# Designed miniproteins, single chains, continued (2): the designs that were tried, part 79

Each design is a single chain, and the fold is of that chain. pLDDT is the mean over its residues in the fold that is shown.

## One batch from the design tools (miniprotein)

Design m6735
Fold by ESMFold2-Fast:
Structure m6735 (fold): chain A 63 residues (1-63)
Amino acid sequence: SSSLEKELQRGAIETERAVRLVIIDKQIAKAKAAGSSPSDLAKLEEQRKKFEEEIEKRLKEID
């Protein structure tokens, strides 16, 4: 792909990242406010980490 196409793909992935992190962070905040157990909170944090790792992999595959 051209350099411009790669930049556009990166922009789209970064936008998806930003939007989805807002949703995940709201879910974690609600769970904390509801008094969820440390184990349940750890599972939500693991989901967030897995999503970040998947985004990083997708960005690396463009390069």
Scores: mean pLDDT 86

Design m6736
Fold by ESMFold2-Fast:
Structure m6736 (fold): chain A 90 residues (1-90)
Amino acid sequence: SPLLELIGLALRVIGAEFDLELGKISDEEAKKIAIEELERALEIARKSGNKEAVEAIEKGLEKAKKAKTGKEALKAALEALMEAMRLLEG
């Protein structure tokens, strides 16, 4: 299920937000995680055939790449994943 796969990616992003807050990872590592999880999400969304979910992830990926902090990148990733999950609910 594309929805279940995206839930798994969202949980990884949430884990990275906690790790960043606790000082376990750097801003650079957090931004890398956000981008990597969104690139995985983009592949899932494309395979699902849901064009709106693809657009939501692409917008999130653009925001994450432009983010100045790991916190901003992870927030962009989580927001994009949550939007894509809502769009995949049938």
Scores: mean pLDDT 90

Design m6737
Fold by ESMFold2-Fast:
Structure m6737 (fold): chain A 70 residues (1-70)
Amino acid sequence: MAAAGRAAAGEVGKASGAEARAEALGPTSVHITVVAPDEETARRAEEEARRAKEALEQAGYSVEVTVITG
């Protein structure tokens, strides 16, 4: 469970260039937090995080995503 969220956060970070992490909120709940150095990176991170969220939700997880700049 935490491993799936962590893998998704890694994909978001790798694809966008932002720093991404995942935290397990419960057995089927994951929170992905992304810290972007600028607005362009944040925009890319939001797109990638949306895809990761959809994939995890199809696998039965509930996903929260937070994207911040700075």
Scores: mean pLDDT 78

Design m6738
Fold by ESMFold2-Fast:
Structure m6738 (fold): chain A 94 residues (1-94)
Amino acid sequence: SSMDVALANIERELKAGRVSSAVGLIQLYLLEEKDEEKRREFLDGVVEVLRRVASKEQIEEIRRLLEEFRKRNPEVAELVDYLIEQLDEVAEEL
């Protein structure tokens, strides 16, 4: 699925240390996907990828980039807020 491809690409970029690229892929999916159920499933998938492969420093950079994205894209603010809340939980486990 397009979601599986996006999640695999996000994981690859994070493992390579390309945090901005990984966040760009998250942003692109959220802006292009119109199905609310798929958007929620995608965010849960992102959280699981981050839990498995992200460092604490990468989580901090992702949070900063997402806060900037949210400010520029108010239409997805609630989805970004959900992801940021999940990032706080992930950071506590790292």
Scores: mean pLDDT 88

Design m6739
Fold by ESMFold2-Fast:
Structure m6739 (fold): chain A 71 residues (1-71)
Amino acid sequence: MVELEKIVKVPKEKMEEVGKIIQDKILEAKKKYGEKVEVEVERLSEDEIKITVKGPEKEAKEVLEEIVKAV
């Protein structure tokens, strides 16, 4: 079990759109991995989002990379 964190910078004008993309990716991860992977998203500032993924190393890394690539 690992806990991976990444901070992504997003223009404030795109923050709502990016939030929806992240939610869709979280739903995809739950459908694919179920309870094995947990994803948390925290807005740190007007243009920063922190994404935290917990799970087995391989699956957690894949989920984090997919979310980061989608934003």
Scores: mean pLDDT 83

Design m6740
Fold by ESMFold2-Fast:
Structure m6740 (fold): chain A 80 residues (1-80)
Amino acid sequence: VAFENLSDEQKAQKAFDALKQLLSAPGFLKSAVSPPVTSLEEVAALSNDQLKTLLRRLGYPEDTSTSVLDLVKELARKAA
């Protein structure tokens, strides 16, 4: 199923799963992303603009909705 056809909850879950995979990667790869993140606490602390930029680096569309960004940050807070 194409990303754009997913619900906001499904989009947020896929984005959160990609972020968890990034955070489990070696420190060099984590430092190669912008903004740099090393923990779920840092992800939860990002502004929506910073999180959107990070998700773009992971291959997600620029126009990721505020509801998806807020859900990703909520998932990060609960997991931290």
Scores: mean pLDDT 69

Design m6741
Fold by ESMFold2-Fast:
Structure m6741 (fold): chain A 80 residues (1-80)
Amino acid sequence: PPLPGATTSNEEFAEQVRKAVEAAFAARGQTLTPEQREILDLVAEKLKEMTFDEQARALSLAARAIREGKTVEEVKKELE
């Protein structure tokens, strides 16, 4: 079972999210588009400086943006 009290830093969490998304795409034989990769990089960078509640919100916004084909600029504005 997972350890009580996450010892994962914001930086480690951001990297885990990035790797999980890339791994999921790779497992399906798919490649992230340049815009999807840039969105992922932007979100990962922002997660390093966010509280837990802000991280959850940012991830929800990023997932929605990728699903809806939003631009990097739109995601960046939503994360401000």
Scores: mean pLDDT 68

Design m6742
Fold by ESMFold2-Fast:
Structure m6742 (fold): chain A 66 residues (1-66)
Amino acid sequence: SLVQIASSVSNYAKAVFGDEATIVSVRQVNPNYAVAEFSLKGHLYQAHLLFNPVTKKWGVVKVKEI
């Protein structure tokens, strides 16, 4: 779900950057791939996520500043 994707991005940002991200957009491209944009400390980032069908979790696999 989009809520689960957003939660995975928020958890990633907290773990990696140590701060709360603002979710700007979430788009599920296909059942196993999603793209989200988040803002953190005045910077905009794009996150790429893959769904793990074994763990039933979305994981951030790539982040780039845009």
Scores: mean pLDDT 86

Design m6743
Fold by ESMFold2-Fast:
Structure m6743 (fold): chain A 66 residues (1-66)
Amino acid sequence: SKVIEEILEQLESMYRLLRKRGVPSEVIRQALRDHALGLAELYKLSPEETKELLELVEQQFEQMEG
């Protein structure tokens, strides 16, 4: 989904800014999840699309943390 890809790009930018500001990893993870859920509601994603988004957010976070 192009919408999911655009959301993931926004969340990656958010991650980089929060990390630069010294926010702890566990706080960043929660903030990314909360923001993803808010965007899913605003864009009216289906339950299936929301599940896919959350799985991809967790995968992206793990990749960025190393």
Scores: mean pLDDT 88

Design m6744
Fold by ESMFold2-Fast:
Structure m6744 (fold): chain A 87 residues (1-87)
Amino acid sequence: PLPELSEEEKELLLKIEEVVLEILKKRDPAGAEQLEKELKELREKGDYWGAENLILRTLIDVADRRPDGEEIVEEIQRRIREVIKEM
């Protein structure tokens, strides 16, 4: 079995989810709506590893399939670094 995420890791994951959804709502509203729904369902189940995996799969898909995908991922990475510095 996978180890349980620490309280700090859970907090970081939640902030990452917020950043990803904020950026995707502007660039891919339909994809953002679907991701938000699926993340909410995983969060209600306490499935933090499922939520992390879903975010990673979404970022890979965005980078691979969209002409602006690399720019979107770079924007997300920049925002995540800012969030980590504020923690």
Scores: mean pLDDT 80

Design m6745
Fold by ESMFold2-Fast:
Structure m6745 (fold): chain A 98 residues (1-98)
Amino acid sequence: KVSLASRLSTRQLIELYRLILELGKNVTPEDLVEVLEKNGVKVPSKETAEQIAQQLLGLVEQALEHKSLTPSQIAEILGISQSSASRLLKAVEEMRKA
């Protein structure tokens, strides 16, 4: 399993997570790849995009099941530290309020 954090910058992770929150449960891995490319999130390869989409889809499913995501859940799904997950979640929430 490839770590999402090792493939993407923090800014790209924030953009991806924001898109996932906007799309909701109707997202598919293919939808995610298309939306990422159209919104200017550069992915190095189709395989990397599919891997990222799969991890983000898991994040969306967890959010829908539990009605909220904790930093711990985000860290587990994305393979990043809880501190990074907390910063990511806070940044996305601030972007949504703007």
Scores: mean pLDDT 57

Design m6746
Fold by ESMFold2-Fast:
Structure m6746 (fold): chain A 70 residues (1-70)
Amino acid sequence: SPLREALLAALRELARESARLADAEAGARGVAAAEGAIAYVEATELPDALLREALARVEALLAAVRAVNA
């Protein structure tokens, strides 16, 4: 699924950007949360509507984390 692949790619970027946070504890929690979400998406067949909503939320969170890292 293109949506599933896009969501997994966004979650992997979220993990990378979270690891770059100056607050190492917050970064570690962010990485763990993103990795848990990746594992869940890989293990679970999700409908396209939920994948689309999840992707939008992950993209918004990724933008926020990137802004903190800038």
Scores: mean pLDDT 88

Design m6747
Fold by ESMFold2-Fast:
Structure m6747 (fold): chain A 56 residues (1-56)
Amino acid sequence: GRKELHIRLGDDDTTDQIAEAAREYQRALDEGWRVRVEGSPVLLSAFRQVEEIHRR
């Protein structure tokens, strides 16, 4: 397939689902994929906080 990942954050997403999305984001970037993340500003802020914590 194409080297692209699309992450959609919804109001029903749990902290675990946001953490999983952050892990997929890091993995996709490591593999050279283009990533799009969509969600409300609040969910995007939470996603960025989790992504930064999980960055090695």
Scores: mean pLDDT 70

Design m6748
Fold by ESMFold2-Fast:
Structure m6748 (fold): chain A 87 residues (1-87)
Amino acid sequence: SLSELEKLLEEIRELLLKEIKDPAVAKEFEELLDKAIEAVRAGDFESAERYLVRVYVLAAEHLDEEVFEKILKLLEEAGKKLREEVA
């Protein structure tokens, strides 16, 4: 459901903002997640998935392994829910 997907994206946003100390990196994640949430609200699930792929790439580059593993699990769940909406 859209409410479950939006909640999941909010959880990813909160976890990233808690764990990332660099304000520039935190801002980039926040902007990408805001765009993903806006795309979900607009019914543009394909664009939302593209923004989440960018979040994944940045997370792999900037996060330590423990935090990345938590984010990866949430991103995989969000991707699954997005795919269910597009199908």
Scores: mean pLDDT 83

Design m6749
Fold by ESMFold2-Fast:
Structure m6749 (fold): chain A 105 residues (1-105)
Amino acid sequence: MSLRQQGQQLYQQGMELYQQGRYDDAVRQARQAADLFLQSGDYRGAARALGLAGASLMRLGRYDDAIRYAQRGRDLARQAGDTRLQRGLSALRRDAQRLLRRQQS
């Protein structure tokens, strides 16, 4: 099984954990998926995985971490030429920044 296929399996597991409300476990699987995608040169896969980690961190109220993951994912989506994914990650970053400001006020 290739690194990319391993990344796809971990990403799928992370999505299932997210749907179950197991957000800490979803972050862990998404991070491992992103690492495998990066090792295989799959920048789109890595960006999607970082997006899942960011979304999971949003659910956990960890907005600073969510911003960081969304920014990294956006950069990878840009390298992949995926404008839709880049826009989605930019939206995630803006939402996390808004919630962080509310948390700090």
Scores: mean pLDDT 91

Design m6750
Fold by ESMFold2-Fast:
Structure m6750 (fold): chain A 100 residues (1-100)
Amino acid sequence: MKTTTINVSDKDSGSTILNKMTKSVMSKGDDVKIIVTGKTDDGLVRKSASALRAGSSVNKNLGAKTTVEVKNASQDAGKKIQGFYDKYKSSGVSLKITLK
């Protein structure tokens, strides 16, 4: 299946993330890859958590698989994001973290 890539920054709300993913799956039937970037570690952690929740919701409601890719995380931010992922790893969501 084709994968649609969605870019998310610290300015995107959880609702914006969910809406972008839902529209992609409903219009194209694609799996979703979310690339999360942020200027701060707190921003990365918050948006990664929102992306993981949105991916779980999209999988539950539409059956699409979601990959969340977090770029340039510190070790502390990466560890925190991994902890959130442990709640969603059975929900058709995959996580990839690239450290600084």
Scores: mean pLDDT 77

Design m6751
Fold by ESMFold2-Fast:
Structure m6751 (fold): chain A 90 residues (1-90)
Amino acid sequence: SMMDKLAQKAKDYTDRAIDFMNKSAIFSVKDPKKSKQYRKQADDYTGKANKLIGDVGAMGPEGAKKGRDVSDKMKKGMDDSRKIKQKKMS
């Protein structure tokens, strides 16, 4: 269905955003310029994911649930990358 395709695309963009967030965190101390570039990529994919999460979330109760599931994955990924960054900066 269209809803499933959009939800999968939102998940794919979320996975890419998390990957770039983690790379940004890993390089935060040893290569701040590379870290900043990865952060820009993470922000771009986060924006794309959030738009699709909103679109899916508007597709009724099932869409709202799928949107929340992807949003929760994004929040967990953001928290995990923040912990990586703190460990590198300590």
Scores: mean pLDDT 88

Design m6752
Fold by ESMFold2-Fast:
Structure m6752 (fold): chain A 78 residues (1-78)
Amino acid sequence: SGLEESLRLATEPPERRVRQLLTEPSLEERERIREEVRREYEELLAQLEGKVPPEVLEWLRERARELEERAEEIIRES
């Protein structure tokens, strides 16, 4: 469906960015990437609020939280 495709396309870029943190040597750049990922999900959630079922919003919030935790862990370990 169009919604599934849009969600897949919207969530793929921030997921790739978090994966790139594993090989990014600059702490300054890692923090920038983390902030961009957080902002992208925040914007996505704001855009979809009231337009998709609550279950989809809940799934996206959990996904965003998981990615943020993973990014924070990677940065903390550096």
Scores: mean pLDDT 74

Design m6753
Fold by ESMFold2-Fast:
Structure m6753 (fold): chain A 79 residues (1-79)
Amino acid sequence: MASEEEIEEKTAEELEEARKNFSPEVVKVIEEVAELQIEGARAKKAGDQARVAELEAQYRALEAAHRERLQKEAEEREA
């Protein structure tokens, strides 16, 4: 099970890699997604299932909203 600590640890590694390969704007988006994941883990530990559902919905919406931007950045790195 992904704990708050495990998510924070993976997030730190992903952010370090992202900072080396992506623009600060893309890193900001990755940080926003990571914050929602950490908040979701905390809500789950607290037993707040309603909050977990809200945070998961926000995460999916944020991912969808930034998917196009992240894809464009990745394509620019490929070129």
Scores: mean pLDDT 70

Design m6754
Fold by ESMFold2-Fast:
Order: structure tokens, then sequence, then C-alpha cells
Structure m6754 (fold): chain A 85 residues (1-85)
């Protein structure tokens, strides 16, 4: 499963895949995206900070794998791709 999130500076967007919740926030200065991945079954939470072209992989205690890619980052917008397997 996958989703694409489009953010403006200071904006947060959340996407949910079953028991996995992913929230992405573009910083007010437009320089970084902070992504919080929550496992709703265990309550486990992991936060990563990414810039343009960076990818993170988070493995949850449930065994689910979350991949996050900052596909585009400008001073006015970010495009973040999230996949869960």
Amino acid sequence: SSATLTLTPGQSATVTFGNVEVTATLSADGKSVTVTVTDKVTGAEETVTLTEGERATVTLPSGQVVEVLVKELTSTSAVVQVGVS
C-alpha cells in the first residue's frame, strides 16, 4: 500500500494503513520533513527527519515495514511518498 502527501511549510498530513499511522510535517522554513510512524497495536513510535531525495525505512514491532521518500522539496512545498508492506 502507498500514498503521496503534499505539504506546505508548517503543514502536517497523516495517512493510515491499518494499524500503521504516518504523519509528515514540513518545517516552517521549508528545509526538512519530519515523519512520525506509529504502530497502533504496540504503541511504538519512531521519528525521522529527511531532506530532498532522502529515504528512510522503519521496521515496526508488528513486522510491518514503512518506507518514506521525500520525492520533492522546495521552499514552498514538499512531496512525500509513503509505502507500507
Scores: mean pLDDT 84

Design m6755
Fold by ESMFold2-Fast:
Structure m6755 (fold): chain A 94 residues (1-94)
Amino acid sequence: SLAEEGAELARRAIELAKEGRGEEGGRLANQAGTLASQAVEEGGDKELAAEAAKLALEAAMLAIQVSETLRGIRLATAGALNAMGALFMAGDWK
């Protein structure tokens, strides 16, 4: 599912960010956030989509902290915005 794929990409993005690979982590966090948003729009399992969005947001925030390039920061920021939008749509926004 899109939610499962998004969660998997987000976990990979978190791993990359922890390794200091901020640009790669930011790119995957953005992809994960986009997939989480699409999963919410499809009206499937909202709990699973919200979990994917939370992981994507965590990945994006970590990628922002470790990114040394403007490209990495921009990608991670886009990922954070997409993840926050998905959380809002899922009704799990705080």
Scores: mean pLDDT 81

Design m6756
Fold by ESMFold2-Fast:
Structure m6756 (fold): chain A 83 residues (1-83)
Amino acid sequence: MESLENLKKWAEDTAKYISETLPEKKEEVEKTKEEFIESAENLLNANEDESLHDKASEYAKKLDEAMEKLTEYEKEADAKAAA
């Protein structure tokens, strides 16, 4: 499992690449990156605090949804770069 810092760096690097390749999507990509980082930090905090256990599943789902969106944007950027 990647560390939180590695996940944050991946999200930042991926969002930067997408924003540079698809400038028209910069705002939505930045928002998705922020949602990814926030969800990752919230999930880590929920795992350390038993009182937040019920919220851990919600944060994990939000993290997965944000990762899926970033991956889709990255595929669009790759397609444009290859064209």
Scores: mean pLDDT 78

Design m6757
Fold by ESMFold2-Fast:
Structure m6757 (fold): chain A 70 residues (1-70)
Amino acid sequence: SNREFGEKLIEELRKEIEELEKQVKAYDAQGTPEAGRKGAILLTQIAALRAEIDVIERLIKENKPIVLGP
């Protein structure tokens, strides 16, 4: 179902966010400007993934088809 598809997609996105958050912490621990830049890029990527989860949750709530493409 559309809900099951959306719930699986949210689970995958949450796991991706967890892995990216671990990478951000690893870069922060390095304390270099290069690591800081890489961490900042990952933070913007995390924000985009969180926004995508919010959209999927909204579509599920409104019983609308989830079409995010590959």
Scores: mean pLDDT 84

Design m6758
Fold by ESMFold2-Fast:
Structure m6758 (fold): chain A 67 residues (1-67)
Amino acid sequence: DVVPLSDQEIAKLEAQAEAAKAAGNYAEAARLYSLTSQQYRIRGDDERAKQYEAKAKEAAALAAKAA
């Protein structure tokens, strides 16, 4: 059984994604935003899932540009 992350765990994941982006670690930020999006999808929060998916795509584009 897939146990979804707690609200506190998701909040930490979001904070870590923002910290990675601020540090210029766009590949890590993209990964963390994608994981956050997946957690909201599992919870049925499609609106937040879509928001974090967009952030993941933006970070991935920045990572590709830096490579």
Scores: mean pLDDT 81

Design m6759
Fold by ESMFold2-Fast:
Structure m6759 (fold): chain A 71 residues (1-71)
Amino acid sequence: MKKVIQDYAEEAVRNAESGDKASQAYDVARRAGDYTGSYEIQNKLMTAISNIVSGDKAEEGRELARETGER
């Protein structure tokens, strides 16, 4: 279970950092929520993606995604 959540977090970060794949990053967060049954995991990844896409909070977004994958 933990590795799958980490893989989703890493995929979401990669798509968010690409700029043109922001919608795909949000879809990854939704898939993580569906897989885990956890709205908390989905919302944390969505927040991380939004922070990364904003640019000025990209580091905070990356850290939030990392923490979500470790839990």
Scores: mean pLDDT 77

Design m6760
Fold by ESMFold2-Fast:
Structure m6760 (fold): chain A 104 residues (1-104)
Amino acid sequence: DEKVKEVIEEAREYASYLAAAEAAKAAGREDLAAFYEELAKEEEEKLKEAASKIKDKKKVLEATIEGIEKALENIKSNKDFLSEEAYKAAVDAVEKLLEEAKKE
């Protein structure tokens, strides 16, 4: 399903930018954090638009969770390129987002 794949991709991008913003904050880079927060808001709107095209709310939820999990795996694979503080902030942000998505 192309619509389901779009939701997965938008959810992954949203989670990735959210993580990048929190990592930047942990690194004391307020300018970079603001930049990624703006990108995260843009991706959140794209995610909502993509999700609105699917009638089955359970499929939307499962696709959103899959996208967030893919973002988390990408962050973990890049651990060596982040400070310990930035890595922890990024992981914590995505894990919190994943927990909130599962409660819906």
Scores: mean pLDDT 88

Design m6761
Fold by ESMFold2-Fast:
Structure m6761 (fold): chain A 79 residues (1-79)
Amino acid sequence: SAEEEAVLERTRRTVEEELEYLMTEEGLSRREALERVLAAVEAYLAYLETTPGDPEVKALARRALEEERARLREELAAL
């Protein structure tokens, strides 16, 4: 759906922008930036499990964050 695609795209952009910011503005290494963003994604996934809300909206957010968690883990493992 358009909403699902929008959530996936927005989540991916947010992760990419945060990684770039941490490396370019905060001076973190790629490993440090990946570890920090991964920790934030995992914390937000845990938050979604405890937060009341629309199950469909939460499922979209969970899917997007799980996709980013997998990607970040793969990138970190490739270092």
Scores: mean pLDDT 87

Design m6762
Fold by ESMFold2-Fast:
Structure m6762 (fold): chain A 73 residues (1-73)
Amino acid sequence: MNEIEKKLIKLFEEVLGVSPVNIDDNFFLLGGDYSKAKKLVKLIEKEFGIKVSLSDFLNNPTIKKLSDYIKNN
């Protein structure tokens, strides 16, 4: 597991209040909602300096997909 995935796990756990979170877990199936998703994308912007579109996250709401996006931007 790389450092980006480790940081994203911490952010998912913080926003959702659940642990452990796996990299393939769907944010919304873990109990996430639109308000928590907005909080998450803001925390990602703060942590990594990369803007994630909320709509893009809604279509691919996993740490694996977010990690791949962050690596390429």
Scores: mean pLDDT 85

Design m6763
Fold by ESMFold2-Fast:
Structure m6763 (fold): chain A 76 residues (1-76)
Amino acid sequence: LDALLEQTRSPDLAVVARAILEILRQFGREALEEAVRLFIASHGLKPGWEPTLVYAAETLDEEALTALLRTLLANS
């Protein structure tokens, strides 16, 4: 888990998206919530995106999640 959580700090959003989806797959929703909080904090995003990103990780594939993360950071 710790290695995957560290990957959520990556400037490469494809690496971040893959790590988030792998955390959800292996460790479940509580670990996903931790990963999303870490991503938001490490990338300077405003608080409040946590429910949106948790839902996105539960519903989107890696490509769509990567695109969402890129859009979010471009507009922050």
Scores: mean pLDDT 81

Design m6764
Fold by ESMFold2-Fast:
Structure m6764 (fold): chain A 93 residues (1-93)
Amino acid sequence: MKAKELALELLEERLKKEGRVLSEEERKEMEEKIEKEIEETIKYLQEKYKLSKELAEEVVEEALRLQLQIPELGIDKASELGKEKLEEAIKKA
């Protein structure tokens, strides 16, 4: 799933900015948490907004991609842009 790869890249960028280094154990725990969060978010979007799995995955991927393309944007602003993409998807559904 592309969203998982993007989320892991975003985690690495955040860690670099914060000057943090995760142990292998901490990294594995974070990867598992990220994977579960993505799966839960996709399912939530499908059930709440009646999106197809493909549309829900695209919304999550777009939000994560925006954070990677604009590193200075930050999580809060990228989340706001992700909400706009979600609203567009709902209008088309």
Scores: mean pLDDT 69

Design m6765
Fold by ESMFold2-Fast:
Structure m6765 (fold): chain A 115 residues (1-115)
Amino acid sequence: DPIAVLEARIAALQAFTQESDARLSRLLRDGDFDGYIQQLIEDARAAVALAERLDADPAVIEQLRQLLETMENIDLSTQEQRIQFAKAVGQFSELVQQLRNDLAAQREALRAQLA
């Protein structure tokens, strides 16, 4: 069932995002900012691996990899570098949300074709 495959992929991305958001919120609440930064990078790495497993658009996967590389290599010692890190995190989050929206659109298009 191709609709069930898309629903499973959407559910996997939703579960990942919810679990990531919960972990990051706990670290911020507890004041563990070093753990928060490390968890952001680890979750970004896991998100790239998930996008590859879900056979996402290669162009989107490449953008996610470039943003992850920026996050992994940035030194947070200056305000300018902290701004660049925050920008990369925001762009990464937007691309993950775009992948979820694209899968939802594919599901709706397939439902319309099968009706």
Scores: mean pLDDT 85

Design m6766
Fold by ESMFold2-Fast:
Structure m6766 (fold): chain A 69 residues (1-69)
Amino acid sequence: PTKDQINADINDSMKRMAISVTRLAARTNGLEDVIPQMVAAINAHAAQGNITQGIRDADQILQQALAQR
C-alpha cells in the first residue's frame, strides 16, 4: 500500500477508537453533555486527515468541562 493509504487507514482506526474512548471518559465523569462537542471535533479533523488535532481538541473540551465541575 502507499503511504497515503496507510495514513488514511490509521486515521480511520484512530478516529473510531478516539470516539469510543471519548464517550467512555465523558460518561465516567458524568459529562455526557460534552460528548457531541468532543465527537464533532474528532470527526471534523479526521475528515481532513488530522486525527491528532481532533484528539487534542476533544481532550481540551473534556479538560475544560472537568475544571468547571
Scores: mean pLDDT 80

Design m6767
Fold by ESMFold2-Fast:
Structure m6767 (fold): chain A 62 residues (1-62)
Amino acid sequence: MLSVPEALQILDLDRRGKLSRRELGQWLGIKDLSATTIAAIVARLREAGYDATRAQVSPFLE
């Protein structure tokens, strides 16, 4: 699993339209990037011991 700084850097690159949600899920170790993608990313970051919120993640995907 990627560290939170690495995941956020990859998400920042996605803001430029270079990464798909599938690729983001693979990099973050999330197997299914369905309609719950943001919630799944937040849950994974929290499981890794980081206090992440939907509001911090959603601007990179929406």
Scores: mean pLDDT 53

Design m6768
Fold by ESMFold2-Fast:
Structure m6768 (fold): chain A 96 residues (1-96)
Amino acid sequence: KEKLLELVKELAKKLGIEITEEDPVKGLQEIIKKVAARNGIELSDEQAEELTKALLEDKPIPLELLEAQVAFTKALAETGAEDIFNEFKKEYKKAN
């Protein structure tokens, strides 16, 4: 859990996003929601949770969330944050 918190804070910093959540998975949900919002995509909290879970668990992305997923992956690539996200995903799978 400590490693996940460090990784989500580093991810937020790379993406230029402030997070308010104390839980690292909820922090990632907040990042995804805010990245989508930067690209004109409004996600509900339920949609942000669903997309976050799908990305972390390698589940198929729902069709209605594909634009948000594309926006997030582009933001990771543009900021060089892919490795941080991949490490978060790896640590998440070890803990769950």
Scores: mean pLDDT 84

Design m6769
Fold by ESMFold2-Fast:
Structure m6769 (fold): chain A 62 residues (1-62)
Amino acid sequence: GAEEARRLALEGGLSEEQAEEVARIGESMGPKRAKGAGEAALLLRKGGGATEEQAVQAVRDM
């Protein structure tokens, strides 16, 4: 859910405000996809070396 998306975004090194935005976008995608928004942010940050801004933008484009 949205709380998992927020937690994953924070684990990716996003700010609390950025993690809240990721959680809101995830929530708008429905319960099955909400976690995916946080997972995408975490993967881009830790696996892809994306900036905080790049990770948030990628989630917005989902």
Scores: mean pLDDT 79

